# Designed miniproteins, single chains, continued (5): the designs that were tried, part 30

Each design is a single chain, and the fold is of that chain. pLDDT is the mean over its residues in the fold that is shown.

## One batch from the design tools (miniprotein)

Design m17018
Fold by ESMFold2-Fast:
Structure m17018 (fold): chain A 64 residues (1-64)
Amino acid sequence: SREEYREEIEALVQKFREEDYEKQLALLSEGLRKMGFPDDKIKELIEISKKILERREAEEERLG
């Protein structure tokens, strides 16, 4: 399920956070491929990663 990979994605997102979002997503996709995830899962994980990044950025903006 999505929850199975959530912590792993969050760790990868944190590692690449200093890059632009587009670059972060590209690096995450390559990293997941290198880790042996199938293409379908990579697409799913990228969508989850994008939503996590967007939510965190919105929350940080709200909090200041």
Scores: mean pLDDT 70

Design m17019
Fold by ESMFold2-Fast:
Structure m17019 (fold): chain A 92 residues (1-92)
Amino acid sequence: SMERLELEAEAALVLMEAAVAELIAEKARKLGGDEKLIEEALRLVREARELVDRALATEDPEEARELLERARELARRAADLAEKALKEAKEK
């Protein structure tokens, strides 16, 4: 199904964005970045991954797209928080 293939491609992109956010957060932690920002970023990464798993498990295409959109929003917010923590750590 083209629809399933599109869904799997979108899921892969969200997981990649979440992985990048996690790497940035870990780099920020190593440099002594703001622990509150790092913990929040990692929490959002975990939640995004959970939403991707739920999206891939559902048989409802509309539910899957809504879950992936939410997962992508969380992954992007995680990246923003991680990048902020990293930037602030580098300025010390």
Scores: mean pLDDT 89

Design m17020
Fold by ESMFold2-Fast:
Structure m17020 (fold): chain A 75 residues (1-75)
Amino acid sequence: APSDQMIQMARNGPMTQSQGMDDDQIRRMITDYQRYRQTLATRADQMSVAQYVATRLRVMGIQYTLSVDASAFDQ
């Protein structure tokens, strides 16, 4: 499950932040992606949690980047 620190990092990214999403929505999105990753075999082409979150937010018209390496969310 994402920590409060992970949620805070996601919300306060250095280049941009999520627009129209609260901390609970961000937490659910990260949790859903972490669960999704656990159902996949480890592959070189597997999307990181940061890339998945950024892609989902982009599809919803939200400009968002994470301020940390994707590995910080892959726990």
Scores: mean pLDDT 53

Design m17021
Fold by ESMFold2-Fast:
Structure m17021 (fold): chain A 88 residues (1-88)
Amino acid sequence: SGVKSVAVAGEGPFTDYVRSKGLEVVEYPDWVAAEVALIRGEVDGVMNPLSGAESAAISGDLEILERIGPVEVPGKGEVEMAIAGRVK
């Protein structure tokens, strides 16, 4: 894949996961700020729970590039994750 930089909302286990894959992490205060950065071309993708990525894809706002599978989140258990990209 051509993804090198990934936006994440806040600091947490998702940031550590993306770093563990050798990708550049860019932290944003919330999901809306991360999506705006993706739309502006500041990052190649955004990492979010799959449910959020699917909702955005249905609305035509974003495209699901990768389904990553479950990531362990403290206090929540395993959460299905995805990387979303810009719609062409």
Scores: mean pLDDT 73

Design m17022
Fold by ESMFold2-Fast:
Structure m17022 (fold): chain A 97 residues (1-97)
Amino acid sequence: SNKEFAEEISRKADEVVQLLKEDPEKGLKAIDEIAKSKNGGLVMAVAIRLAESGVDFEKLREMAEKLGLKNAKEVIDLAEKWRQFFADVEAWVAEKR
C-alpha cells in the first residue's frame, strides 16, 4: 500500500527534523546518511519538513560545511528552494483577493 510507505517516510522525516532541532550536529549527520542512501522519497519529505519548520538555513549550511557533510548541505539547499516555492504560492493566493 502506497499509504503505508508514505506514513513511514513522513514519520522518519519528522523524527530527523526533530533531531535537528534538539541536536543540530546529529540531525545533519542523519540527513547526510539519508541523502547517501538515495531514498528520494525520504530526501524530499525531509526537505519539505525543513522548509516548513522555520530553521535557519545559513547556520545549518555553515555547520554542515564545518562537519564535511556535503550531502546534508545539498538537502538544505533543496529545502530552501521549497521554502521559496511555498512563499511564492502564498503570494499568488493573496493576489486572488
Scores: mean pLDDT 85

Design m17023
Fold by ESMFold2-Fast:
Structure m17023 (fold): chain A 97 residues (1-97)
Amino acid sequence: MNPFEGVTSTLQVTFTRGPDDTREELLAAADRVRATIEATPGVGATLVLVFRNPEVGETFLILSASVKGEAADAVLEAARAAAADHPNVSVRVVEGK
């Protein structure tokens, strides 16, 4: 369908730091998911954002990827599978224009 030409979705993977999580474990989980996403057809640019609560340190990471809309479901499934070992992870697709 041509009405969606040039439209991309943003895949967001949010890793929330749990009480037993180290920074290294969060980064390793993000790297594993990023590698899986980048190997999936229909993925463009990837960005990793680290958010820090100034009182308690790093609270979560967001991995963001530009995804062609037609590939969004396949990329979402691959990202969820790669993140399955991390208890505090959320994976979603946000549609953009």
Scores: mean pLDDT 66

Design m17024
Fold by ESMFold2-Fast:
Structure m17024 (fold): chain A 83 residues (1-83)
Amino acid sequence: MKAQLRAQGEQARRQALEALRQGRYEEAARLFEQSALHFRGAGDLRNYIEVLEQLARVYEEKLGDHERAAELREGVEELRAQL
Protein backbone atom coordinates (compact mmCIF):
# COMPACT_ATOMS: atom_id res chain seq x y z
CA MET A 1 0.00 0.00 0.00
CA LYS A 2 1.17 3.58 -0.69
CA ALA A 3 0.97 4.50 3.02
CA GLN A 4 3.46 1.72 3.85
CA LEU A 5 5.87 2.88 1.12
CA ARG A 6 5.64 6.47 2.37
CA ALA A 7 6.39 5.30 5.94
CA GLN A 8 9.40 3.30 4.68
CA GLY A 9 10.59 6.35 2.74
CA GLU A 10 10.39 8.51 5.87
CA GLN A 11 12.23 5.89 7.96
CA ALA A 12 15.05 5.68 5.40
CA ARG A 13 15.23 9.50 5.25
CA ARG A 14 15.58 9.68 9.07
CA GLN A 15 18.33 7.03 8.99
CA ALA A 16 20.08 8.95 6.16
CA LEU A 17 20.01 12.21 8.17
CA GLU A 18 21.47 10.44 11.22
CA ALA A 19 24.25 8.88 9.07
CA LEU A 20 24.94 12.35 7.63
CA ARG A 21 25.20 13.84 11.15
CA GLN A 22 27.68 11.08 12.10
CA GLY A 23 29.88 11.76 9.02
CA ARG A 24 28.93 8.47 7.32
CA TYR A 25 28.46 10.13 3.94
CA GLU A 26 28.48 7.05 1.67
CA GLU A 27 25.89 5.35 3.93
CA ALA A 28 23.81 8.55 3.99
CA ALA A 29 23.78 8.64 0.15
CA ARG A 30 22.68 4.97 0.00
CA LEU A 31 19.89 5.61 2.54
CA PHE A 32 18.69 8.73 0.69
CA GLU A 33 18.56 6.65 -2.54
CA GLN A 34 16.50 4.01 -0.70
CA SER A 35 14.20 6.74 0.68
CA ALA A 36 13.74 8.24 -2.81
CA LEU A 37 12.76 4.84 -4.28
CA HIS A 38 10.10 4.38 -1.58
CA PHE A 39 8.61 7.87 -2.08
CA ARG A 40 8.63 7.34 -5.87
CA GLY A 41 6.80 4.00 -5.38
CA ALA A 42 4.24 5.77 -3.17
CA GLY A 43 3.65 8.47 -5.81
CA ASP A 44 4.80 11.04 -3.23
CA LEU A 45 6.43 13.41 -5.70
CA ARG A 46 7.00 16.25 -3.20
CA ASN A 47 8.97 14.09 -0.73
CA TYR A 48 10.73 12.33 -3.63
CA ILE A 49 12.00 15.73 -4.87
CA GLU A 50 13.07 16.78 -1.35
CA VAL A 51 15.09 13.58 -0.83
CA LEU A 52 16.74 13.90 -4.27
CA GLU A 53 17.82 17.44 -3.31
CA GLN A 54 19.36 16.12 -0.06
CA LEU A 55 21.12 13.36 -2.02
CA ALA A 56 22.51 15.89 -4.54
CA ARG A 57 23.88 17.98 -1.65
CA VAL A 58 25.63 14.93 -0.15
CA TYR A 59 27.26 14.10 -3.51
CA GLU A 60 28.39 17.70 -4.07
CA GLU A 61 29.40 18.84 -0.58
CA LYS A 62 30.49 15.60 1.13
CA LEU A 63 31.55 13.13 -1.60
CA GLY A 64 32.89 15.62 -4.19
CA ASP A 65 30.82 14.03 -6.97
CA HIS A 66 29.77 17.21 -8.78
CA GLU A 67 28.66 15.40 -11.96
CA ARG A 68 26.22 13.10 -10.11
CA ALA A 69 24.93 16.08 -8.08
CA ALA A 70 24.28 18.05 -11.31
CA GLU A 71 22.42 15.07 -12.85
CA LEU A 72 20.18 14.81 -9.77
CA ARG A 73 19.43 18.56 -9.78
CA GLU A 74 18.50 18.45 -13.48
CA GLY A 75 16.12 15.56 -12.70
CA VAL A 76 14.62 17.57 -9.83
CA GLU A 77 13.88 20.53 -12.14
CA GLU A 78 12.07 18.18 -14.56
CA LEU A 79 10.03 16.70 -11.67
CA ARG A 80 9.13 20.17 -10.32
CA ALA A 81 7.64 21.02 -13.73
CA GLN A 82 5.07 18.25 -13.01
CA LEU A 83 3.86 19.85 -9.73
Scores: mean pLDDT 87

Design m17025
Fold by ESMFold2-Fast:
Structure m17025 (fold): chain A 57 residues (1-57)
Amino acid sequence: DGLYSFVTSVKVKPGETAEQVRNRIHPDAVIDESKVSEGATLIVRGYFGYRIEILAE
């Protein structure tokens, strides 16, 4: 099974938008915008196989 996964975290910076957070992680990342607030920490989970899926919660 050639499937890879990773888990990391990113902290939302003051004045940073959901789009800016996504671009800092990956352009194809799916961001839960309801959790994007100043000082919040998002948990980033990535899965790599036949398709790349990156989620930030």
Scores: mean pLDDT 68

Design m17026
Fold by ESMFold2-Fast:
Structure m17026 (fold): chain A 92 residues (1-92)
Amino acid sequence: LKEKTKEALRALLERELKKEGVKEEEIKRLIELTEKVLFSLEDMTVLGSEIKGVSQEQIEKHAELLILHYEYIKKGHPEEEAAELARKKVLE
């Protein structure tokens, strides 16, 4: 994943967890765990290994979906609308 993609994913996760009323300390911990999992999956797929059918392309598409979702929210779209717009853009 690109550095800019990782930054966008962190911002999105922080926003969503904060909205759910998760404490700041727990948000930081969950973001760190999520980053560790994503980095592990990316590293293994880059090495030509596949983890339970998860490909590098699937990881990139998931990251793109989350970034677009965040961008649409930032542009003033409601969360459900932003999610649908992101899904349509990435998957269609």
Scores: mean pLDDT 63

Design m17027
Fold by ESMFold2-Fast:
Structure m17027 (fold): chain A 100 residues (1-100)
Amino acid sequence: SATDQQITKLVLRMVGLITEIYLEAQRKNDQEAVDKADYLAQLLSEFVQAIQAGDTARALALLDEMKALAEEMKRKYPELKELTDALIRDIDELKALINA
């Protein structure tokens, strides 16, 4: 469906953003930021599995957890603000698509 294609495009964009967050954290030698970026990637993987299983409630809960983590990272790591802002926007777009 058109919705499935839009979800797929958003997920791929989020993979790119999380990868960039990870690389920036590594460049700064900030192990805590690296660990948080790895956890974002894990949550996104679990989100994809939840969507494939038709578990909408779990998918939405995972997006909420990802958003909370991204907002924490934005506050704690000002250098990641642009990347975390973009990720938060994509999470909100995914939530809107799933709730439609």
Scores: mean pLDDT 91

Design m17028
Fold by ESMFold2-Fast:
Structure m17028 (fold): chain A 97 residues (1-97)
Amino acid sequence: DEVWERIVKKRKERGDPRSILKEEELTEEERKLLREALEGLRKYIEYLKAGKEAPPEVKKGFGEAANLAMLGVGEAIDAVNEYMDLLGEQIKAKAAA
């Protein structure tokens, strides 16, 4: 909650709603949240590639990464875009078979 509020405040202080927040602009606490969220997203991707159901803690990490992307955190946006690209390629591969 408090860490999320700090990220929102940093975005607002820039005055441009399209501006992105980079990891180097985050505090150590915010970077820890970002790192944990990205780790959860990476694990979620591995479960999807393996055709396995992800545990609740991994799904939570994916959700946190998506929320950070919505708040304009650049590294989270990049990671979510990589996930979406991978999902698109898997859909195309299945459609081509």
Scores: mean pLDDT 72

Design m17029
Fold by ESMFold2-Fast:
Structure m17029 (fold): chain A 75 residues (1-75)
Amino acid sequence: MAGDRSLEELLEAAEENLKKAEELMKKGDPKWVSSLVAARLLLVAAEIAEGELSERGKELLERLNKLAEEAEKKE
């Protein structure tokens, strides 16, 4: 179906949500939590689609974990 995501589209969507979460965190907007959760879910979907995270997927997951660490230290 036209609504199905390719692996590349899932990774791009995860990166977009990570960028949004980072921007919202810098602004102190609590909506960053929703963007971070969306990015994590998209990375899980990408892992399921390929059986394991690619190098790019692992890099995005590491970025997500670093953002979560920063959020924990600030709150």
Scores: mean pLDDT 76

Design m17030
Fold by ESMFold2-Fast:
Structure m17030 (fold): chain A 58 residues (1-58)
Amino acid sequence: SHQELLSQIGEMIRLIGDGIQQILEAKKAGDEAKVQQVEEDLDKQQKQLLQQMQDLDA
């Protein structure tokens, strides 16, 4: 439904914000491996939410 789609978009925005903060913290610590891992995890989570939103249209 439309409301569920909006909720999923909100969750995606939240995940992006959290990911950015984690990347900044990892950069401050000099942990390049952590930066890369958070970027990969964020991309995976975004794709998962996008799939869920697509499934709501089915």
Scores: mean pLDDT 78

Design m17031
Fold by ESMFold2-Fast:
Structure m17031 (fold): chain A 71 residues (1-71)
Amino acid sequence: SELADALVANREKLDTVSAALLMAALLGLLSEDSATSWSALPGIPRIDESKDSYTIAELQAMLRERVLEES
């Protein structure tokens, strides 16, 4: 999948825009049980745009915190 390919290709670091898009896609899948809704997500998670990049580990930690709060 495109998302999996992006994760593999950028596993060390993602730029802030790519990180925001990836987080939006993952949260869209969680909220609607469908990856096809990611481009129209209500309530995209707030990414710190003052950072130049994010590691996959940082994004995973942010997602786990969000998922645990909602689950």
Scores: mean pLDDT 54

Design m17032
Fold by ESMFold2-Fast:
Structure m17032 (fold): chain A 78 residues (1-78)
Amino acid sequence: SEELEEWYRLGALLFEASVRIVELVLERAGEKASREEIFERAVAFARGWADGLASAVGASEEQREAMYRGLEDAARRA
């Protein structure tokens, strides 16, 4: 359960980091975006990042599910 809690926290962190990355990318591209647009793009980016990470380390289905729950919960709180 502690391991799954760590994967859950990782999902939340990936979303939070993705928001900052999307903000920086859009700023560098000279694109103006609303908070909603930034969050929508951050969710899409974070999901791809989570999939890539899980694949790279051979994460179990339970670990992947915990990570996605953390990501979704963080996005809903934002």
Scores: mean pLDDT 87

Design m17033
Fold by ESMFold2-Fast:
Structure m17033 (fold): chain A 76 residues (1-76)
Amino acid sequence: MTVSIKIKAIEAFGEALKANWSNQDVRNQAAEGLREGLKDVSEDVRNAALKALGDISKFLKNEQDREELSELIFKG
């Protein structure tokens, strides 16, 4: 998969999380994709994942949801 396709996938995971935060399956799948993006060998892909996480964190209105996001991404 090319870097450009990986970045687009990360953007899609971020949008899916914002649109479907209440859906546990969507949260788990999108969080896994973002976590893999953070571990990618490409700095551009890692930066895209960090940007997506920042965007999602700003979208989430309460601290409990932001803590859930943090645990999904960093505890795994």
Scores: mean pLDDT 78

Design m17034
Fold by ESMFold2-Fast:
Structure m17034 (fold): chain A 72 residues (1-72)
Amino acid sequence: MSTEEVVQRVKDAVEKAGGSPEAVELAGELARASMEGDGERARRLGEQLRRLDPKTLEVANKTLTEAGDEEA
């Protein structure tokens, strides 16, 4: 699965879960940072998303983990 496919999958999952446009944007950036190996950026974006909406962070993390597990 490409980085762009994972980013889109995470954004779609957060939007369908009722995430705000801001939550969708943060979740997409989190997924991109995670796929690119930018752990510091991913951690900071995750903290921002948790403060904004902890449910959308849970959805984003679950979707990202499942995408990674499919390649393992």
Scores: mean pLDDT 80

Design m17035
Fold by ESMFold2-Fast:
Structure m17035 (fold): chain A 80 residues (1-80)
Amino acid sequence: SMVEALEKIREAIDTETDPEKILEVIEKYASQLPEEARKLLLTLAKNIVDAYKKGNKGLADRYRDELKAFVDALIEELKK
């Protein structure tokens, strides 16, 4: 289900320190998500990876917070 896919993504955001692994989890579950949610989650995850790769931890942390907030908002909307 979409909720289960989002909960797996949220778990990865909370437990994985490596942003590449977060991106892998999102890519794995993205096919179960609506098109707009899929595109935004992949974009945010790629932005975290790119920021981290450039040594910009502050930017990576901001994108990670945005990703987490977006996933949490989607889970709450689907539970209504």
Scores: mean pLDDT 84

Design m17036
Fold by ESMFold2-Fast:
Structure m17036 (fold): chain A 95 residues (1-95)
Amino acid sequence: SLSKQYVKPSEKLKELLKEAGIEKDVVTFDELLQAVLDYIGKNNLIDPEDPRIVDLKGTKLGEIFGKDKIDLSNMEELAERLLKHTELLPEEEVP
């Protein structure tokens, strides 16, 4: 499944992961997704009037996605955006 696959994040995603205390070149997709959600919560990016909406304007995550807002009720869109900034590794190439 995607959640258990190892991914190699882009340099900008690695910078975001380092801010979360993760200094690995390869992570599982689930670990990457959790770190992104933790980043959103830690920086109070969730709209207080609509908890489905995340305001990314002026954030590193917003720069990575090229978006000012994302909808957390559409987790598939979030996953697709993250995948555009990662390289999926086959199981035989996982360290």
Scores: mean pLDDT 79

Design m17037
Fold by ESMFold2-Fast:
Structure m17037 (fold): chain A 64 residues (1-64)
Amino acid sequence: SAAERAALSAELTRLMSEQAGLELKLMGKIASGEKLSPEEQEALEAERAALDARIAELVAQRRA
């Protein structure tokens, strides 16, 4: 339905915005010369991987 497609598109937009926000934060830290703690780095890597996986799943659903 149109409502289902709209909901899927909204969720994709939300996840892509979260991914962009995470990249922007990471780039800001790198540019300022800030060093991430091992714990912060592990958390960011896990968060990035989870977002990438969820986006890939939703993109595949839209293509099907």
Scores: mean pLDDT 78

Design m17038
Fold by ESMFold2-Fast:
Structure m17038 (fold): chain A 109 residues (1-109)
Amino acid sequence: TEEELRELGEEAVRAIEEGDTERAVEALRELARAAEEAETEEEARAALEAAMRALRTAVRVGDLEAAEAALEAVEAAARRLEELGVPRLEVELAVGMARLMVAVLLAVS
């Protein structure tokens, strides 16, 4: 459900802010799996939004491992949106931004 996807994203964000990288990565991997199983466009979009929030938080605090896990969740949600009929251009823009954020963080790490 959209609520479960949102809760996983919120757990990941909280874990990142608390410096609990292991818990953050675990929540993000669960979010990625749930995104792949999304039955509706609304659920897949909720997963993408949750993953992007977690990615922005990881980049802000400098948590590379959490940022890489969040990117995987973004890519999983994006792939599911494409399968559900969302235009590829919209999905590619989100994935491109996510990849750029991780690349910048990796370059300064």
Scores: mean pLDDT 87

Design m17039
Fold by ESMFold2-Fast:
Structure m17039 (fold): chain A 58 residues (1-58)
Amino acid sequence: GTQERVERLLRFLDRRAYNYVLSRDSVDELRARIRAEPDLTEEELAALVDRRFDEEVG
């Protein structure tokens, strides 16, 4: 993917993470995945955020 796509997904993560009150560690890990995985979609990222929220709250 392009740098522009990565920056778009990072903005999506920031908004979604805020609504879910995710820890900084979870957000940092997801940011690293966005940069490492050039084919990661917004739908896949949404699923990862949902999974992280479930792991954080039990």
Scores: mean pLDDT 75

Design m17040
Fold by ESMFold2-Fast:
Structure m17040 (fold): chain A 95 residues (1-95)
Amino acid sequence: YPKFAEIEALVDEISRLTGERLAIPYALLLMKKFGLSYEKATEIAVYASNRNGILLVFDEKGNLVGVYTLDEAKERFPAASEAIDRLAELLGYKE
């Protein structure tokens, strides 16, 4: 729970810097940020849970429309690179 607020803040910062609706495959975060049902949030999280170090892209309706690796996201959005690195470290996606 203590790390949830930090994860949420970094996801919000990355979304603001990129102009995209980004999240990680974390069911509680998906429910809170995009208003997804537990079933839909869990299906998305399970789909992505076997792949570490990814960011999910959502549309205004909460539909999954894209996926980036953290490296792809940093290449596409250089202004968000530092925030993405902090998120990766916080989540343990670092080597």
Scores: mean pLDDT 74

Design m17041
Fold by ESMFold2-Fast:
Structure m17041 (fold): chain A 64 residues (1-64)
Amino acid sequence: SMMDEMMNELSVLLQEFAEFGRKQGVPLEELKRRVKEIVDTFLETKDLEEARKLIEKYKEELES
């Protein structure tokens, strides 16, 4: 289904975000919270673009 395809894409994006966070030295609990917020945003909006925007925002915040 289209939803299954979007969930697969989200899984890849989350793996990439988690790897970025680990490389930045982000505490595991903070990284888990941010991942949950990304997942929750996708489930509420059904929009991968909103999830991507949140990931980009979090990457910018964590790199600062």
Scores: mean pLDDT 85

Design m17042
Fold by ESMFold2-Fast:
Structure m17042 (fold): chain A 79 residues (1-79)
Amino acid sequence: SAIEFLEEQARKSGMSEEEIEEIRKNSPSDEEYKKRLLEEIVKAGVRALVDAVFATLQKRGVPLDEELKKRVYEAIEKA
């Protein structure tokens, strides 16, 4: 089932069973539930990628531009 697949991906992205259940409980339809799960999975994946890139740059002594960091976070919020 598409729902079971998305729930498993949400768990793998670091979402708790409580968070998944809250999304399900607050979703008026299976279509809305799938949409909300997918949005949270994508956001979690993008945040993990951004965090990994910034951590790697800091370890390698590359200075982080605050304006670049702000633009990346704004892109995540709008996605």
Scores: mean pLDDT 78

Design m17043
Fold by ESMFold2-Fast:
Structure m17043 (fold): chain A 74 residues (1-74)
Amino acid sequence: MVEELEKKLEERRKYWTAKVPEYAEEIEKIMKDVLEAVSAAIKAGASDEEIEEAALKVLEEHKEEVEAILEAGK
């Protein structure tokens, strides 16, 4: 599961970095934090719902950067 999530996050990182290269550093940081939180939840035996919640919580912590990336990528 972690390996599959890493692959999906890497694909998302490549997509957004190609679309908004000026935010490459912020995108990498957000994706790394999401993977770290998700991996920790999986290791703790969390449910799929709890794993999703962990990912969303990281996105909320980075909401300003996420909004900037989405705005620039319009």
Scores: mean pLDDT 78

Design m17044
Fold by ESMFold2-Fast:
Structure m17044 (fold): chain A 107 residues (1-107)
Amino acid sequence: SAAEQALVDAARKTAYTHYRERLLALGMAEDVADRVAELLGEMAGHLLAATLALLRGDVAAAKRHLQEATELAREALDLARAAGAPEAAIALLEDALATAQALLDHG
């Protein structure tokens, strides 16, 4: 629905802003932090979409969104590693991927 899409868009934008700020504070270069935060924003959008699907009883849609969130988290981690991001930023991204993977494996 349009209302659900608006909630997902809001979650994506809020997560992008939050993660960009956090990654910059952890010493990640601005261009890398921006790209990684975009991926984490999209991940947050898919996590909310999965929650909304579960509330409707649509387990198949929820699993697809969790798979997409997990792939986005993996892409974010790979990008940060390739760019030589600080260890603290890599640890944050490893935790994000582990959380998304756990939700996928048990949701």
Scores: mean pLDDT 90

Design m17045
Fold by ESMFold2-Fast:
Formats: C-alpha cells, structure tokens, sequence
Structure m17045 (fold): chain A 100 residues (1-100)
C-alpha cells in the first residue's frame, strides 16, 4: 500500500530527525536543530503531496496516535522534540490539504 509505505517513511524521517535534534540541542546548536526540523518537514510535505486528502487524513490519525504513545515513554528532553515535530506535522498537513 502506498499509504503504508509513506506512513513508514514519515515515521522513519521523524525518528532520525528526533535523534539528530536531541544531539544538536545537547551540543547547544539551535541552528542545526532548526535546519533539521525544516529539512524534515519539507520532505514530509513532498511525501504527503503524493496522496489524496483522505489518505493524508489517515496518515495524520496514525502519526498523531504514534506520537502521543511515544511522548508517554519519553524523557522531558525527548518529549520537547516530539512536541516540536508534532506541531510541524500539523502545520504541514494543513498546508497539503489546502493545496490538494
């Protein structure tokens, strides 16, 4: 399924971004953390733009459920990064739905 493949790609991108952003914040490198967030959200937008509105909404639901579950298991530092990624995801989904 194209939806399942894109969902997995976005989950993988967010996992990689979260780790890199945590490392950047620990190093005091806010510019690198911001750049990672921007690059990751641009890639997510490209992936979501290949889908219908219904498919985007399905991915939104699955990712929000996954992110809430991850926040419950996260340290405060990890939870902050997950919250930033969740906010960016919500903004990208709004943009994509308006453009579809």
Amino acid sequence: SKVKEILQQIADLFNEAAQKMIDAYRAGDLATAAAILKETTARVKELLSQLSVEEVKKIQKELLELMEKLKELATPEEAKVLEELQKALSEVIEEVIKEL
Scores: mean pLDDT 86

Design m17046
Fold by ESMFold2-Fast:
Structure m17046 (fold): chain A 69 residues (1-69)
Amino acid sequence: SLVDELMEKLGLSREQAEYLLRATEYDPELIETAKEYIEKLTSALDIPVTRGVVERAVEEAKRKAENPE
């Protein structure tokens, strides 16, 4: 499932993964943008995945979607 993929790939809790999917309304483009943002924070900067990190990632994804190419 998408929840299990997000948990395994990004180290999200089930609650964090479900929040991300719900907040993005299962939009594949928003999900991918949010995933990239979380990966940058957790892998490059060694920042732990918190609720705030997931919320910020969703905000960033929506911001980019509202400013299309």
Scores: mean pLDDT 77

Design m17047
Fold by ESMFold2-Fast:
Structure m17047 (fold): chain A 87 residues (1-87)
Amino acid sequence: IEEVKKKLIEFLDEMPNMSPEEARKKTKEMIKLIKEKVPEKYQDAVIQFIQLISSQLIRLVEQNDKEKAEKLIKEGKEALEELAKMI
């Protein structure tokens, strides 16, 4: 769980430096990691969270909205820390 949390947080930090295509590809890789490492009963919630935050971040980066992207990354990391405590 801690390893998955760290990788997801790192992914969020790196997303603004990725092209939209790279970010979408990485999102699929993160979903695969969640399916392999997270207990089944929590997988759907974590996958839905990552899909939602990734799609929002990709849109904000495409719009060059750095302030909203940084805020979303911060909120996403805080949500991941709380989610990891419940698993």
Scores: mean pLDDT 80

Design m17048
Fold by ESMFold2-Fast:
Structure m17048 (fold): chain A 73 residues (1-73)
Amino acid sequence: AISVKQIEDIKKKYPNLETLVIGTVIDQIDPDGHLIKKAKELGIKKIIRIGPKANQAVIDRAKELGIEFIEVP
């Protein structure tokens, strides 16, 4: 599973990274939106989720923070 620390570590290695690809159900591991908030703080502009549809609250949170959220089945 992806964690806030893993996003921070990835950004340290790839400081120009603007797109985050997630192959897991983000709403099960980020119900409070901490992952999305941290992604915004680190300059991520786009999140691509591969898998079952995300919870609408997660999608709405990304939109509120100005992050493009794309779902791929």
Scores: mean pLDDT 70

Design m17049
Fold by ESMFold2-Fast:
Structure m17049 (fold): chain A 90 residues (1-90)
Amino acid sequence: SSEEKLEKIKELLKKAKENPEDYELLMKVVEEIEDIISEMVENNEKKEDILKAIEIGIELADLMIESGYTETGNELKTLYEDAKKKIESL
């Protein structure tokens, strides 16, 4: 369900926040969150839940910028903000 996917994304963000210096862990969290969001979109899950997932993705991008991974974090933030605008327009 979308609720279970949102809880998973929240737990992944929490894990990233607890380990901001672990670049390999952060990139794995990025990949897992992107996969979950893609599945939510493909399954036509609730728009409000997809938007919440994207907002958590933006929070992860901000964490990466704050942790010194500025290029990757800015690219991810732009990607998620563009995705948010696209989903909001549906």
Scores: mean pLDDT 87

Design m17050
Fold by ESMFold2-Fast:
Structure m17050 (fold): chain A 82 residues (1-82)
Amino acid sequence: MEEVKEKIERARKLLEQGKFEEAYKITSELLKNAPKEFLKEVGALYATARALLTNDEKLFDVEADSLGIDPETKEELKKYLK
């Protein structure tokens, strides 16, 4: 249980650092193994990382809003979208 929380926090930090491929890999693994109480948070992080990797601005906006990402952080992450 604590290991899942640590991996979720690591995925958040990887997204903030622009390491979307690593965040995607961690969240993909968590989706397979996480207890269902964490699946919404993990799913949102997974979808956010995927949107940033695939340059899908609309998907990113929807998923970032569902995660409650601050407007400033959201705007900074959008700089990685081309």
Scores: mean pLDDT 73

Design m17051
Fold by ESMFold2-Fast:
Structure m17051 (fold): chain A 79 residues (1-79)
Amino acid sequence: MEEAKKEIEERLEELRKNQDNFEKVMEQGGKIAKIVKEHPELAEYAIEKLKEVAEVSSPVGRAVLLYIIKEIEEMKKSL
């Protein structure tokens, strides 16, 4: 669990550094979604952290992050 949270935090740092790069945001967001699929208890944590990054992102980066958040929310509903 703590290792999975640390992995999410590392992916979020990469997202913040590359928020204007569509491909990098999608790649890191996909990795976070995969971690959440394996650890559903972390879904709310990941959503909260992704929203924090979205607030400081460019319009394009924010749109991609909101899409990733929606995907995680839909995965949470299917569990």
Scores: mean pLDDT 78

Design m17052
Fold by ESMFold2-Fast:
Structure m17052 (fold): chain A 84 residues (1-84)
Amino acid sequence: HMEELKKRLEKSRELARDIVAQLLRAMTDEIIAYLKKKGYPEEEIERVREITDRALAGDPEAANELAKLFDELVPPMIEEARKK
């Protein structure tokens, strides 16, 4: 049953990657909506999409840029969401 265990571990890793990819996509969509609301140019919005695509493809430089964008944009988004 060692092959069954290996297959289950493989599937779990694939599922974890898919979940992370879906969460990153959802967060990127929220960031894009925020940027559109704030009137950012389409080229900046496209840059966010491109960085996310490259990060999901395994580009470590794009992953670092995506992390910096999250650090830059998420705090003001949270603050704006708290202002009701």
Scores: mean pLDDT 76

